# Designed miniproteins, single chains, continued (3), part 39

Each design is a single chain, and the fold is of that chain. pLDDT is the mean over its residues in the fold that is shown.

## One batch from the design tools (miniprotein)

Design m9338
Fold by ESMFold2-Fast:
Structure m9338 (fold): chain A 59 residues (1-59)
Amino acid sequence: MLVPVDLSEGSTVTDAEAQKVAQEHGGFFAFIDKENKQVIVHVPPEKASEVAEALKEKF
C-alpha cells in the first residue's frame, strides 16, 4: 500500500535517503512529494507503521 509521511518543516531529505530508510524497514520504495511536503512509501500493509515511524524519526 502507499503511505504518506509528513516531512518536518525545513527537511532536506532526498529520494535516495527516503528509499534507504524504507527498504531497511521492509518497504519496497519511497519518493518525495514536494508539493505536499511528504514522503510517499510503498510498503506491505503489515510494515506500514514501522516504515512510517522510521521515516518520521529520520526526517
Scores: mean pLDDT 78

Design m9339
Fold by ESMFold2-Fast:
Structure m9339 (fold): chain A 94 residues (1-94)
Amino acid sequence: GEAAEKAIKYAKEAKEYAKKGKFEEALKKLEEAIKYVVKAIEEGDYEGAIKGAEEVIEAARVLIEKAKDPEIKLEAEILEGIAAILLGLGKLLK
């Protein structure tokens, strides 16, 4: 659905910001992507939520690898963890 498509779009944007060293922008896009993964679950789009969560996890891992600031790394690790929980929930509810 639309929510899942937005989650994927924002996760991909986060990954590109992380690759460019724009870590604050990457974090904001990861947070937006997670909100849309949650919305996809709420709307019963479990397949879309799974795909969105997988893209968030990939983007968060790039940010963790590229960031040198421990605070940014920690925030990205928390967002990766949230996305992993949402991925599990999507698989359970499917």
Scores: mean pLDDT 91

Design m9340
Fold by ESMFold2-Fast:
Structure m9340 (fold): chain A 70 residues (1-70)
Amino acid sequence: SFTAQDVANLVRLGSGGAESTSTEGAAALISAVTGAPFEEALRAVREVSGGAETASAQQVGEAAARILAA
């Protein structure tokens, strides 16, 4: 099972050290690893990022934690 920390670490590893990804990319990753619907994951990422086009690894971890707690 993936934890919120594991999802954040995947963004760090996949970004080549940028520690961020697109909001849509973050939602797709959370959906893939948690099994949550893409639209639910996208809403969580948008809430954490304040509607930004990108999300930091930390913000992606926070969004994943919200999905996993639901």
Scores: mean pLDDT 81

Design m9341
Fold by ESMFold2-Fast:
Structure m9341 (fold): chain A 80 residues (1-80)
Amino acid sequence: MELEEKKQKMIDELEKRAEELRKNASTPLDMAAYGLAREAIERMKKETDPEKAIEIGEQALADVDRLEASRKLREENRKK
């Protein structure tokens, strides 16, 4: 039950992140992060083992955060 709640919260978080990325999709990196989040959500829903599903979600959140940080770094630090 605890693991199933964590899985659902992670799916909800990825859904919110994907929605935000979709609204702000102005670069190919934003679309890549959106696609990554959507694919992870579908994989989590298909995974019957909640522990494995959580691992998929954790990796996807890390990858989305990495892409978002990389985009911001390129935009702001490239200036100088």
Scores: mean pLDDT 77

Design m9342
Fold by ESMFold2-Fast:
Structure m9342 (fold): chain A 97 residues (1-97)
Amino acid sequence: GAELEKLIKEAEELLKKVKKDPEDVKLLKEAMNTAIRAILKALKENNEEALKKAIKLADELIEIADKNMDKLDLESQIELGVLRLVVGVAKLLLKKR
């Protein structure tokens, strides 16, 4: 629905900001959290197009977080772990349909 489209757009905008300042841990954490929310909402609404978009955004955020792992606080490392888990589950669910 409209909220899912808004979450994806917010995640896209946050990813663009993260790419300009990949060392901003607070911004990266906010982007990862928004991507998690977008994936979960897309799964709940069974919206495959939105789910694929959210997964692509999440994969890019994971790559940036991995490159900056030494700068992540514990909370951001936990958020990265949750993001990896929800992306993994989402990809498995897509393969079954």
Scores: mean pLDDT 87

Design m9343
Fold by ESMFold2-Fast:
Structure m9343 (fold): chain A 96 residues (1-96)
Amino acid sequence: MIPEPPLSPEEIVKAAEKRLAENPDDATSYIALAEAYLLMGDYEKAVEAIERALKLTPDEPHPALLQLLSIAYEKMGDKEKAEEARKRLEEVQKQA
């Protein structure tokens, strides 16, 4: 489905980066940034944004970030890393 936000993926990236400059621990902004990069086909930048967010919350990785990480790696053809991200997601969901 084509997302119906009033912002383009490029505008979402700019808005998320601005929010992260004010609140670098804002997981929602990293999720938006990763989703925008996935929509643009920039899977490497999506992974980079997700990994940055996961490093900020090492004790409690956000499930949405792990899900987006698995999708990004799968789109890149890295099935092994996609599977590892899925396993991490399942572990987090079981320990919650």
Scores: mean pLDDT 78

Design m9344
Fold by ESMFold2-Fast:
Structure m9344 (fold): chain A 60 residues (1-60)
Amino acid sequence: SEIEALKRKIAVLQEQKDLGISLAKAARDAGNEEAAEAAERVVKNLTDEIEQLEAEIAKL
C-alpha cells in the first residue's frame, strides 16, 4: 500500500537522522564546529522531510 511505502521511507530517514545526530555530537566532542554545524543542517533537513511525509500519510 502507499501508506506502507511511505512508512518504510520514514523509517530509513529516521535511521539517517539518528546517524546525523551521532556525527554532530562526535564532531562537537572533537571540537570540529564546522562539521557539527554541517551534520546539524542535514538532521534539520531530514526532520523536515519526515514531517512532510507524515503529513502526506495523515491526508490519505
Scores: mean pLDDT 90

Design m9345
Fold by ESMFold2-Fast:
Structure m9345 (fold): chain A 97 residues (1-97)
Amino acid sequence: LIEEALSLPISTIEVKEEPGKYTLLARTDEENAVEVGEELTLKRVELIDKMKENDEIITVIVKFYKNGKVEIRIVKELLDKNKQVKKTEESVSEFEY
């Protein structure tokens, strides 16, 4: 997941669909963060609409900063019977590239 997100072209979002597990991978920088964030929100809504109870959606965002910092954000969400998020786990990691 992290290696796949790191390998994407800048300002790219990749969607992976597996039975019961949906993944959004995004690579962005400071200049494109708002646009990529808006596109991620739209794609997440589209995925949730076709998901089922207990399906998981994982969003991985790799953001490159001008100072050489890299932020990796991973958000895992689990859906209930009404297609609403019933559980969220979030982790943020930072390193220098």
Scores: mean pLDDT 84

Design m9346
Fold by ESMFold2-Fast:
Structure m9346 (fold): chain A 84 residues (1-84)
Amino acid sequence: MSLDDYLEKLQELDRLIREGKAKYAAGDYKEAAELFKKAAELALQLGDPLSASVAYDNLSDAYRKLGDEELAEKYRKISLDLLK
């Protein structure tokens, strides 16, 4: 991608993570999960496994709050695997 496109996507990644955290703090766990999922996918597209790991870990926390233990564990494992 172009440098300008890359920088625009970095700004979008930061926005998605910040909005996801704000929704999580407000108790809007379903909206938080959607934002963190988009952040994780964007981070992987940018070749940033560390940001993807952070986003998947937050996604795991959101699913745990929603009572979806299976999805919470799935995304927690993906988060850890990205750090290998």
Scores: mean pLDDT 89

Design m9347
Fold by ESMFold2-Fast:
Structure m9347 (fold): chain A 80 residues (1-80)
Amino acid sequence: MVQKAKEHLKKAAAEAHKAGDTKTANLAGSAIGYLEDGDLDGAIKYAEEALKEAEKNGIKEAVKHLQKAIDYLKQAQQQQ
């Protein structure tokens, strides 16, 4: 579950970078950093900010991956 969230965050960052959206890519990267440190609340916060920015900039593939990442992160919280 955490690994699935991480893969979707990486894909979102890659799609954002490809689109030239450095802000969304950096926010997704921050979510990965918090997730690697075991901070699920921080990971969700930054993933949701990345989603908001990706939606604002119309990066449909990043939006798709961020939505999936957030779903996996929220499921991981319930399994603790």
Scores: mean pLDDT 86

Design m9348
Fold by ESMFold2-Fast:
Order: sequence, then C-alpha cells, then structure tokens
Structure m9348 (fold): chain A 72 residues (1-72)
Amino acid sequence: SDELSRTVQRVANALMEVSSHDEASETTREVAQRLQQGDYEGARKVAVEAALKAGSEEGAKRSGEAIDELRQ
C-alpha cells in the first residue's frame, strides 16, 4: 500500500503540471484503482494517455516510469 501510494503521488504530480486539478485527480483515482487490482498495464496506459492528451511527453514518461518501478 505504501508503494502504491508513492506511485500514485508521482503520477498525480506529473499530471498536475499539465492538467486541471479536477482532471488530474480523476485520472489519478482511476490509476490508483487499476494498480490496487494488479492491472499495471491498464494503469500505465491510462496515465500515459492522459499526460500525452494534455501535451506532456515528459509527464507521460514520468508516469510510465513510476508504474514500471512499482512492478519491480
């Protein structure tokens, strides 16, 4: 749970730089739910696509790396 919380926070921080607070919060909530269910691929896809839609390749990379590190 602590590792999940840290990963979710890293995704939230990446999305907050380029998205509205409400949109970033909603996406972060979906990512958290998918990670809790063990759906790492779905969580990664949601986070990366949200960041790219917001125009942030850096945000997409940071979000993807945070989830990839959690899988190790």
Scores: mean pLDDT 81

Design m9349
Fold by ESMFold2-Fast:
Formats: structure tokens, sequence, C-alpha cells
Structure m9349 (fold): chain A 69 residues (1-69)
């Protein structure tokens, strides 16, 4: 669910930041950045899913329409 995705996204960002801070090689730095970007993606997905669910449950408190692909 959205809470699980948000938690995992935050964890990946934290792990990526730790790797980037400790990086002594280009490979380690690239891995850290990759985890940060993936974590951001999960946070955005969690926000979209959470926003849609909250809007449905609350009878639409969101003034912005979410585009369904």
Amino acid sequence: GPAELAAKGAELIAEGRRLLAAATTAEEAARGVGLILRGIGLLLEAALLGGAAAAEAAGAKVGVKVRAL
C-alpha cells in the first residue's frame, strides 16, 4: 500500500545517501545515486496512490485531477 511504498522509498534514499557519502569509487557513487532516484520514484508513486485513495474516501478533497495513463 502507499504507506509501505513511502517507507521503502525513504529507506532507499537513506541507504543511497549513506553509500554516496562513503563512496571512494565511481561505481559506489553511481550505486548511491541510483538508490536515491529509485527511492524518490517510490515516494512519488506512494503520494499518487495515497492521494487517490484519500480523495475517494473523503469525497474528493484534492483540487488537482490525477491523469490515469
Scores: mean pLDDT 71

Design m9350
Fold by ESMFold2-Fast:
Structure m9350 (fold): chain A 98 residues (1-98)
Amino acid sequence: LLERARAALAQSTVKGEPTIRITLGDEPEELKAALEEFEKAVREKGLPLTADIEVDASRERLVIDLDLPRAATDAARLLHEGIGEFFLKIHEILEAHR
């Protein structure tokens, strides 16, 4: 699932300025909480990013929409690092989940 997120980030980075869109498949409700923690971590790092998180429960799909300035290359790299930490958090939740 997060493989698509990384692909979308790389594709947006090639275009330089475009909005980065991450699409994930259906996951436990704990995923929503982890995404909220991820957004908080991005803000706490002082990244110039705006993260819009949409959970499409009707289609069991989650969408994260981000707008980056022209310095998207640096912002995208930092976002990749944040996604890595977010992925570890998801792994922990999945192991704890029954």
Scores: mean pLDDT 50

Design m9351
Fold by ESMFold2-Fast:
Parts: sequence; C-alpha cells; structure tokens
Structure m9351 (fold): chain A 80 residues (1-80)
Amino acid sequence: MEKKKEELRKKLEEFRKDIESNPVTFIAFAVLIAAYHVEGKTEQADALERAYRKLLEGKIDEISDEEMEVLAQAYDEIKA
C-alpha cells in the first residue's frame, strides 16, 4: 500500500514538472476532462479536475488516494 502511494506520488511530481515546462500537457489535460464530460463520466471528470487543481497548487498531500490514481491514469492517457 505505502509503496504504491510513493510510486503514484513520484508519477504526479513528474506530471507537475511536465505541466510547468510544457503547455501541450496542460492543453491535453483540459481536453481529457472535456472528453470525460462528453462521455457522461461527470463524476470522474469532476474528480480529475479537483485533483489536477490540487496538483497545480502544489497541494499533493491533499490529494486523496482515489484522486492520485485518477491523475496517474490521466497522465498515462495523455502520454499515450
């Protein structure tokens, strides 16, 4: 459990640095959130948006385990 959280946290730190240095990643994330809304996945879209906002604000410790997994999955989707 703890090891998985540490792995996800490192992935989120990488994602945050990529957003700070690469505007394409920022745009891709906005597009993914919009796609979730279009697909009717409103709850997932809202969770992703909240987690993303916390990540941008540097509030990584306030991101829940569920939000961390949603962010990690979104980051993998963007990088695919």
Scores: mean pLDDT 74

Design m9352
Fold by ESMFold2-Fast:
Structure m9352 (fold): chain A 89 residues (1-89)
Amino acid sequence: ATVKVAAIDEDGVVVAQAFIPEGGEVTLKLPRPATQVVAVNLGGKDVTVHVTGINEKGETQERTAVIPAGGTATLDLGLPATEVHVKVE
């Protein structure tokens, strides 16, 4: 299964995006801080998405969502992240 992820800033603008296969992970270094990640499960089975947001001070917040097949999750990062790490299980 493939998951499409988009990091979104406080104005609702997509600042980075990636496609991640099941069992894969990606690190997105962002040109602007993101406040949320939207993940779309393009696969035929449920996946668990783990997102770590990291701000300019190196502080981290972690979010986890189970996304059903063909579903979408919006994850609020709880901080303005300059880097986002996403893992799909």
Scores: mean pLDDT 87

Design m9353
Fold by ESMFold2-Fast:
Structure m9353 (fold): chain A 93 residues (1-93)
Amino acid sequence: SEVEYQAALELLSRYLRLPLDKLKEFFDKNPKITRKEWLQFAESLNLSLGEKFLLDILFRYLDKDGDGYVTKEELVEAIREAFPEEFERLVAA
């Protein structure tokens, strides 16, 4: 749902310290995100090598079926699993 998607983006923004508006724009225009697109997005944010490494690990975690793509649904599922209490709080608001 839209509410669950927005909650997932807000938590991703908060925990990665990434700008919410840029995350939303990136996910909104990409129905299926490849690892290459994700890493290019990370490059656009002028992140440190350590932060880019953590984002690559996150992509692998989000890509639960291992097909090389991350969907909005996979993002929502992964964030719900990682941060269940905060996710439910945001969805209920």
Scores: mean pLDDT 81

Design m9354
Fold by ESMFold2-Fast:
Structure m9354 (fold): chain A 110 residues (1-110)
Amino acid sequence: LEERIRELVRKTAVLLTAAEINLISAMLQASPEKQEEVKRLLRKAHEYLRLSTEHWQAGDYVAAADYDIEAARLIREAASLLDHPDAEAAIENARRAEEVAREVRRLAEE
């Protein structure tokens, strides 16, 4: 169980990182107004990722997974403001990250 949770946590981190890279790529090609809104949403996502890490280190796997899900949702929201292929990639990677984080949450409740 513990090894399975660790594998899924690593997968979530990889997917969230890929989503953020794609989002930043799309953001750099957007209008200044959209860039500022995307940056605002990314700052909130980073706060949730920090909380997720703190809760993982404390052994609170349910709360950690919930924070990863919120971070993924914010990344998808930010990407939805952008009309770019990299924004579509960011949405897909964030959606996959949310699915994996939900599986972490399910296993942690057992």
Scores: mean pLDDT 88

Design m9355
Fold by ESMFold2-Fast:
Structure m9355 (fold): chain A 81 residues (1-81)
Amino acid sequence: SSVREKLAAAIRKSLALPAPGLLVAVRELLHFAETEARPELDKEVLDRVIALLREAERALRQGDVAAARSALEEAYRVLTA
């Protein structure tokens, strides 16, 4: 769906951001996933993506940018598989 493509594109764009912008981007991605994406994506795919975005947010709050990027890369793979 176009919503799936928008979410994947936004995650890919966030991966190009420096660490100070990344937390804001992840929070915006979570909001989009929990609101606009929820009625339009398969529940299993959406739940996995939300879990990975929450993992990225948690990692960033702990200063682990590498773990956050890994979680975002996995979320992108889930959406583009």
Scores: mean pLDDT 87

Design m9356
Fold by ESMFold2-Fast:
Structure m9356 (fold): chain A 91 residues (1-91)
Amino acid sequence: PVPRLSEEEVKERAEELVKRAPSMSAEELFMELNAVLSQIDDEEERVELVREVLKQIDLEKAEKLLELLKKNPSASEAEIEAAEEVVEELK
């Protein structure tokens, strides 16, 4: 339903988001993450991006981002589970 970006463009946006994650608020990061995830059709690739983003931030921001994902009706169960796993690893 959304226009597909090239694999290279998706990778560049994902890498930029991971790089910027430590400097962003949880709300800003949630918005940018959702924008990138909407360009990824493969669930495994979306799950991996969620994990990589969460690994770059501190526990407090990761817990806040997880709560935002849980409240988002568009977030998949797999995306939420991946976020929960990383939050547990950060503890």
Scores: mean pLDDT 79

Design m9357
Fold by ESMFold2-Fast:
Structure m9357 (fold): chain A 93 residues (1-93)
Amino acid sequence: SEKEKVIEAGRKVAEKMLELGGPKEVADLVVEMAEALANNDLEKLGKAMREGKKLTETKNITADFEPELIETLPEEVKILEEAIEKRAEEIRK
């Protein structure tokens, strides 16, 4: 199902971040965001996004890992991006 695809994509991206030496806190938030997107849990999604922003601002992490994640897991990254964009569109309507 589409929900299962989003959750699995988030889990794979999180696992790859950990393999690259990324912080566990950021990897955990990627999984939480994917689950929230799949389940339409706006409260959980908002909380994970706020914590993610704080972590990336304090640790400069996103710039270091994003290219490798796109290169190694392009399909999984695309699944997550499309899920985020779909939710953003629903909020705008």
Scores: mean pLDDT 71

Design m9358
Fold by ESMFold2-Fast:
Structure m9358 (fold): chain A 100 residues (1-100)
Amino acid sequence: SELKKEAEKAIEEAEKKAREEAAKNPDDEVVQENLKKFEKEVEKLRKWLENPEEAAKELSEKLGVPVSPEDFYLMIIGYFTPDPARREELAAKLEESWAK
């Protein structure tokens, strides 16, 4: 539950940053297209946050590793966190979790 809240907050903060960057560059087609792609990705991730068991199953099949619902939340937090130290910590935890 705490990891889910952290994941939701990380997505919200990333959305805010992406929208601010797009607003600064209204005539930059690359920046505008990146925002559209990001918004589509966020929509998919929000659906997965509502059903983390299915998300974990799909990611396990796609990545060929045993992804738990907690691992899924850690992946989201690591992907969207602006904190490089937190990102490295989460990457290390996931690597250890999926070590053969």
Scores: mean pLDDT 79

Design m9359
Fold by ESMFold2-Fast:
Structure m9359 (fold): chain A 74 residues (1-74)
Amino acid sequence: SAEGELKELLKARLREAIAYLKTQPKSAAVEELIAEYEALLAWLEANPDASMEELEAALRETEAKLREIGEKAR
């Protein structure tokens, strides 16, 4: 399904983002970003049957946390 393809693409993109961040110089902000991406990836893997609404809610929560991390890193 299109929803299944989107979830698999998102998981692939999260794995790529985590791998990239792990090549960056270590900082509190980088470690927090890795933790948030790993948490979202783990949630997706634990909830393969999650609805698109549940996925959107999880994405919004992660985006809010990422914004907070970015603000603290200024």
Scores: mean pLDDT 85

Design m9360
Fold by ESMFold2-Fast:
Structure m9360 (fold): chain A 78 residues (1-78)
Amino acid sequence: GREAALRALEGAGRAAEEGEGIGMLSAGAAAVAAAVYLSLGEGRLGAELAARAARKGAEETENERGREGAERAAEEAE
């Protein structure tokens, strides 16, 4: 039932996180899992997974473009 479905989704999210070198994919998988948990009424767990996914996605993005933008701004301010 519901518990088995949530457990399967949790396992799938964990397996995606174990995928090495694909940070955006693991963040996406966590976001999907969070959305499903929220739709099933598991608000606390869903919110936690959504926050984790958002943080990981932001970190991956900032490591590429955001960090370079910040470095350029710092150079101009000098």
Scores: mean pLDDT 52

Design m9361
Fold by ESMFold2-Fast:
Structure m9361 (fold): chain A 56 residues (1-56)
Amino acid sequence: GPLGVRLAARELGVSPEAVRRAARALREGTSPQAVGDRLGVSPAQVTGAARAVELL
């Protein structure tokens, strides 16, 4: 939901729009590595934020 998106945006240091695009990419089978590369963060940060805010 919107709260989870805002939390992930703060955790990753990116915009809420970038989080929404990243969440869609992850659901479509894009790896955390590829998402991390697009956001400028590590795959571990992507996986941690997704787990914390129910993006996975």
Scores: mean pLDDT 73

Design m9362
Fold by ESMFold2-Fast:
Structure m9362 (fold): chain A 62 residues (1-62)
Amino acid sequence: SKEALIEALKAWIESQRDLLPKSTVDAYIRRIERAIEADDEVALAAVLGDFAVSVNEALKKK
């Protein structure tokens, strides 16, 4: 279940590649992987929030 959630989150971020620079997308994926490996729920929530804001801002420009 946890592994399936990680896979789904990574797939969702990858699906937004056209909205953000590759380096930015890769950085978000690394941050999620690190937060999950550390079992840091606060860091994971922060990364997901930052990513959602970045996606919303990119959508406003296009």
Scores: mean pLDDT 77

Design m9363
Fold by ESMFold2-Fast:
Structure m9363 (fold): chain A 72 residues (1-72)
Amino acid sequence: SREANLERAVALIEQLKTEHGLTPQQIREMIEEYRKLDLATIVERWGPEVTARIGSLAAFPEDLINEALKKL
């Protein structure tokens, strides 16, 4: 459901904030970079764990990502 997907997106954003010190604005910018750059370049810059979490978040619809970011 959309509600379950929203909770999952919020959880991913919280992990990026708490484990990697990323702000909501930085996460937003990283989602945009993930969509534009090749995977090898991104993994080299961010590491595999952050890249995987941003990639998972980028797979959600844009409106849901924006709603999740506003909750933080």
Scores: mean pLDDT 85

Design m9364
Fold by ESMFold2-Fast:
Structure m9364 (fold): chain A 78 residues (1-78)
Amino acid sequence: SSELAREIVLSSGVLDPELYRKLVEEGKLDEALEMTKRALEFDPYDRDAYLYLVEVLRKQGKYEEAEKVEEEYKKLFE
């Protein structure tokens, strides 16, 4: 079941670390933001998705939202 969910996420391009990195480098921050949000919708415990979400929010100047996501991360993983 988890393997099937992972296949669906990968085939949908929900979280691709290489694509995420390219989107951020190209300044396509809204697309990078959407990708990280989609990844967390499929797996609310994806540590990498939280870290990418914080990064893209900070790059967009959304510091308050980034701090909120960091608090959620700490509650789940610290």
Scores: mean pLDDT 74

Design m9365
Fold by ESMFold2-Fast:
Structure m9365 (fold): chain A 86 residues (1-86)
Amino acid sequence: MEELEKLLEELARLVKENKPDEEKNRLLAKAFMLKLGVSLEEAEKLIEELPEGEAVRKVIKEKGVSIDEVQEILAEIIDRIEELVE
């Protein structure tokens, strides 16, 4: 997914540039929601309407994703960011 890779590249850049956690957390939430099959437009609307944690939790619940799957997806995102930062 082109949008997901773009978000991960932007997040990796923010990590490399030591940018504030608030901006990094917003990009991480968007990337996570895209991994769960939410469009970028829908993800952006959710984080405008809800705190990032609540937006992510809503998507997890609606998609019926287990906590183990959540942890796996998050690990995949972190691994990809680490690859892009190196």
Scores: mean pLDDT 78

Design m9366
Fold by ESMFold2-Fast:
Structure m9366 (fold): chain A 66 residues (1-66)
Amino acid sequence: SKEEIIKRTAEAIKKAAENKDYVSVLAGARDLKELGYEELGERIMKAAREKNFDEVIKLAEEAMKV
């Protein structure tokens, strides 16, 4: 389901952020945007560019709840 794909994508972003893996965080954020979560994906990309991986984790956890 779309909900399961979103949750899996968000879980991947969270794991990447926990590892400070900037490239994988950006890839996951783009996937969220393609899944219709444009604003959330943009927020994750911005936080990643600022090296704020704690914020990336928080935003990914919000995506997992939808």
Scores: mean pLDDT 86

Design m9367
Fold by ESMFold2-Fast:
Structure m9367 (fold): chain A 91 residues (1-91)
Amino acid sequence: MKKSIKERIKNIFKAVSLIFKELGLDDLAKRAEELSENADKLTIEQVKKEIHELLDEAKARSTPEQRAVIDEFGKNIDKVLKEIEEEEKKK
């Protein structure tokens, strides 16, 4: 995996951790930070799975207002992940 792609994946998990801290989901924020530190060991498919699992868990534990924030954030993450997949496919 290209160094630039690894850096972007690390930054995605860092962003996920920060939003969870703002929502008071400290245990999920810690899991996202651990995934950021291990981003170089993950495939893009695993990154997508881990992010969606974290976002789904966060939504399950959130108010309707917080869930809307998580959904909007998740859409932005999906756009970045799509760009990363396209970059990885370009040899």
Scores: mean pLDDT 80

Design m9368
Fold by ESMFold2-Fast:
Structure m9368 (fold): chain A 72 residues (1-72)
Amino acid sequence: MDLKRELFEAIGEVQELLKVHTPSPELQAELEEISQEVTELATRPASDEEIRELTERVRRLAERLRAEMAAR
């Protein structure tokens, strides 16, 4: 339960950033890959490790979006 909550919270952060920032084509491709992984994970039993790995990837995407927003 807690792991899936953390994953959905991380996804929520990315969605909030996308309301105020348009990602680069590179980050947009990463976002599409992560969205497919989230959808796949929702349709099958997933291990705690898979959920943690995906959550970390989503968090890294959020950090990359924030860095892009701060860059010139």
Scores: mean pLDDT 79

Design m9369
Fold by ESMFold2-Fast:
Parts: C-alpha cells; structure tokens; sequence
Structure m9369 (fold): chain A 65 residues (1-65)
C-alpha cells in the first residue's frame, strides 16, 4: 500500500510553506490512529519507511524520501 507524503514538525506551517497535504479523517481520533497504524504496518511490511505523527485530531503519514 502507498501513503501520501506529509511534512510535520509539530508547528503550524505558514501559508507560504503550504503545499504538503494533510490527512483529515472523519472518524474518531482513536479510530483514525488505529487506522493509520494499520497502514504504517502494511507499508513497513513492504519495505517502505514511513513516519506516523498524530497532532490533536489529525493523523499524518510521511513517507521517507
């Protein structure tokens, strides 16, 4: 499986730097985290390096470039 690349630094990004998509899920925060972990595990099993970051109600998956 493939995940989108999203840069996260724990800071609110300036509009000038916007250009990286963010995942906004319509499920509960707990369900979103569980879902993201499942995706992370799937892509890791395929040898793809990803980073999972959770900020409030947003779950962000970042693929290693």
Amino acid sequence: MVVGEIEVNGKQTSKDSVGTGEADVSMSKEEAIEYAKAIEEDVKSLGVEVKLTVEGDKVILEVKE
Scores: mean pLDDT 56

Design m9370
Fold by ESMFold2-Fast:
Structure m9370 (fold): chain A 80 residues (1-80)
Amino acid sequence: MEEEKKARRDKLFDEVIAELKSLGELTDEQIEVLRKYLDSLPLDAQIELLEGMLVAIRARRGEKLRITPLPNGRGRVEEV
C-alpha cells in the first residue's frame, strides 16, 4: 500500500512540474522549494496537495476539471 501511494505521489509531482514548466520558466530553486515543502508533509497530505495544485493549474489554463466525491471517500477528477 505504501508503494502505491509513493508511486501516485511521484506521478503527481512529475505532472505538476510538467504543467508549471508548460506555463512558464521554472527554476531549479523553485522546484527544490516545492520538494522541501512536500517532504515536510505526511504522504497522504503530499498527494492531496499535488492533486489540488494540478486541478488549480489546469483550471487556470481554461480546462474544466470536475471533482466528484465517491462513496468510499475517494475523489475522482474528470476532464470535461
Scores: mean pLDDT 69

Design m9371
Fold by ESMFold2-Fast:
Structure m9371 (fold): chain A 55 residues (1-55)
Amino acid sequence: SKKALEENAEDIRAATDRKAAELQATGKESDRQRAARLREQTDRVVESLRKQAEE
């Protein structure tokens, strides 16, 4: 269902936000770069799921 796709997108975003915050908290540049890549990847996945929900 469309609602399930939207809920899945929210869950994925929340999980990524928690992991990115954990990585940023280490203060290491490599971890900050990893956090940025995770957010970018998640943005693409979430956008795809939200577009599917609109169909």
Scores: mean pLDDT 83

Design m9372
Fold by ESMFold2-Fast:
Structure m9372 (fold): chain A 91 residues (1-91)
Amino acid sequence: IYDDMVRPGPLVRELLEKVGVTKETLTVAEILYYFLEYAVEQKLFQEGENDSILDVKGTPLGEILGVDSIDVRDLDGIVEALLKHVEIVPS
């Protein structure tokens, strides 16, 4: 799944543009990388603790994931939510 080529939908495209990415198609792994880059740049991690939990409420990432908070180690949950907002490109 991580090497599958996908075409971002509007919400994912908006987030990718905020991190300087304008590619028409990317792998799932590349999009996950940019989700983490976005989270770091927007300071979505709790500042007071070494916590893997992202506070994504009210952000484009939260809108994509459909949650107020998420553990970055829950890759399966993140991928499941992401796949609702991308189109898989047949190889």
Scores: mean pLDDT 75

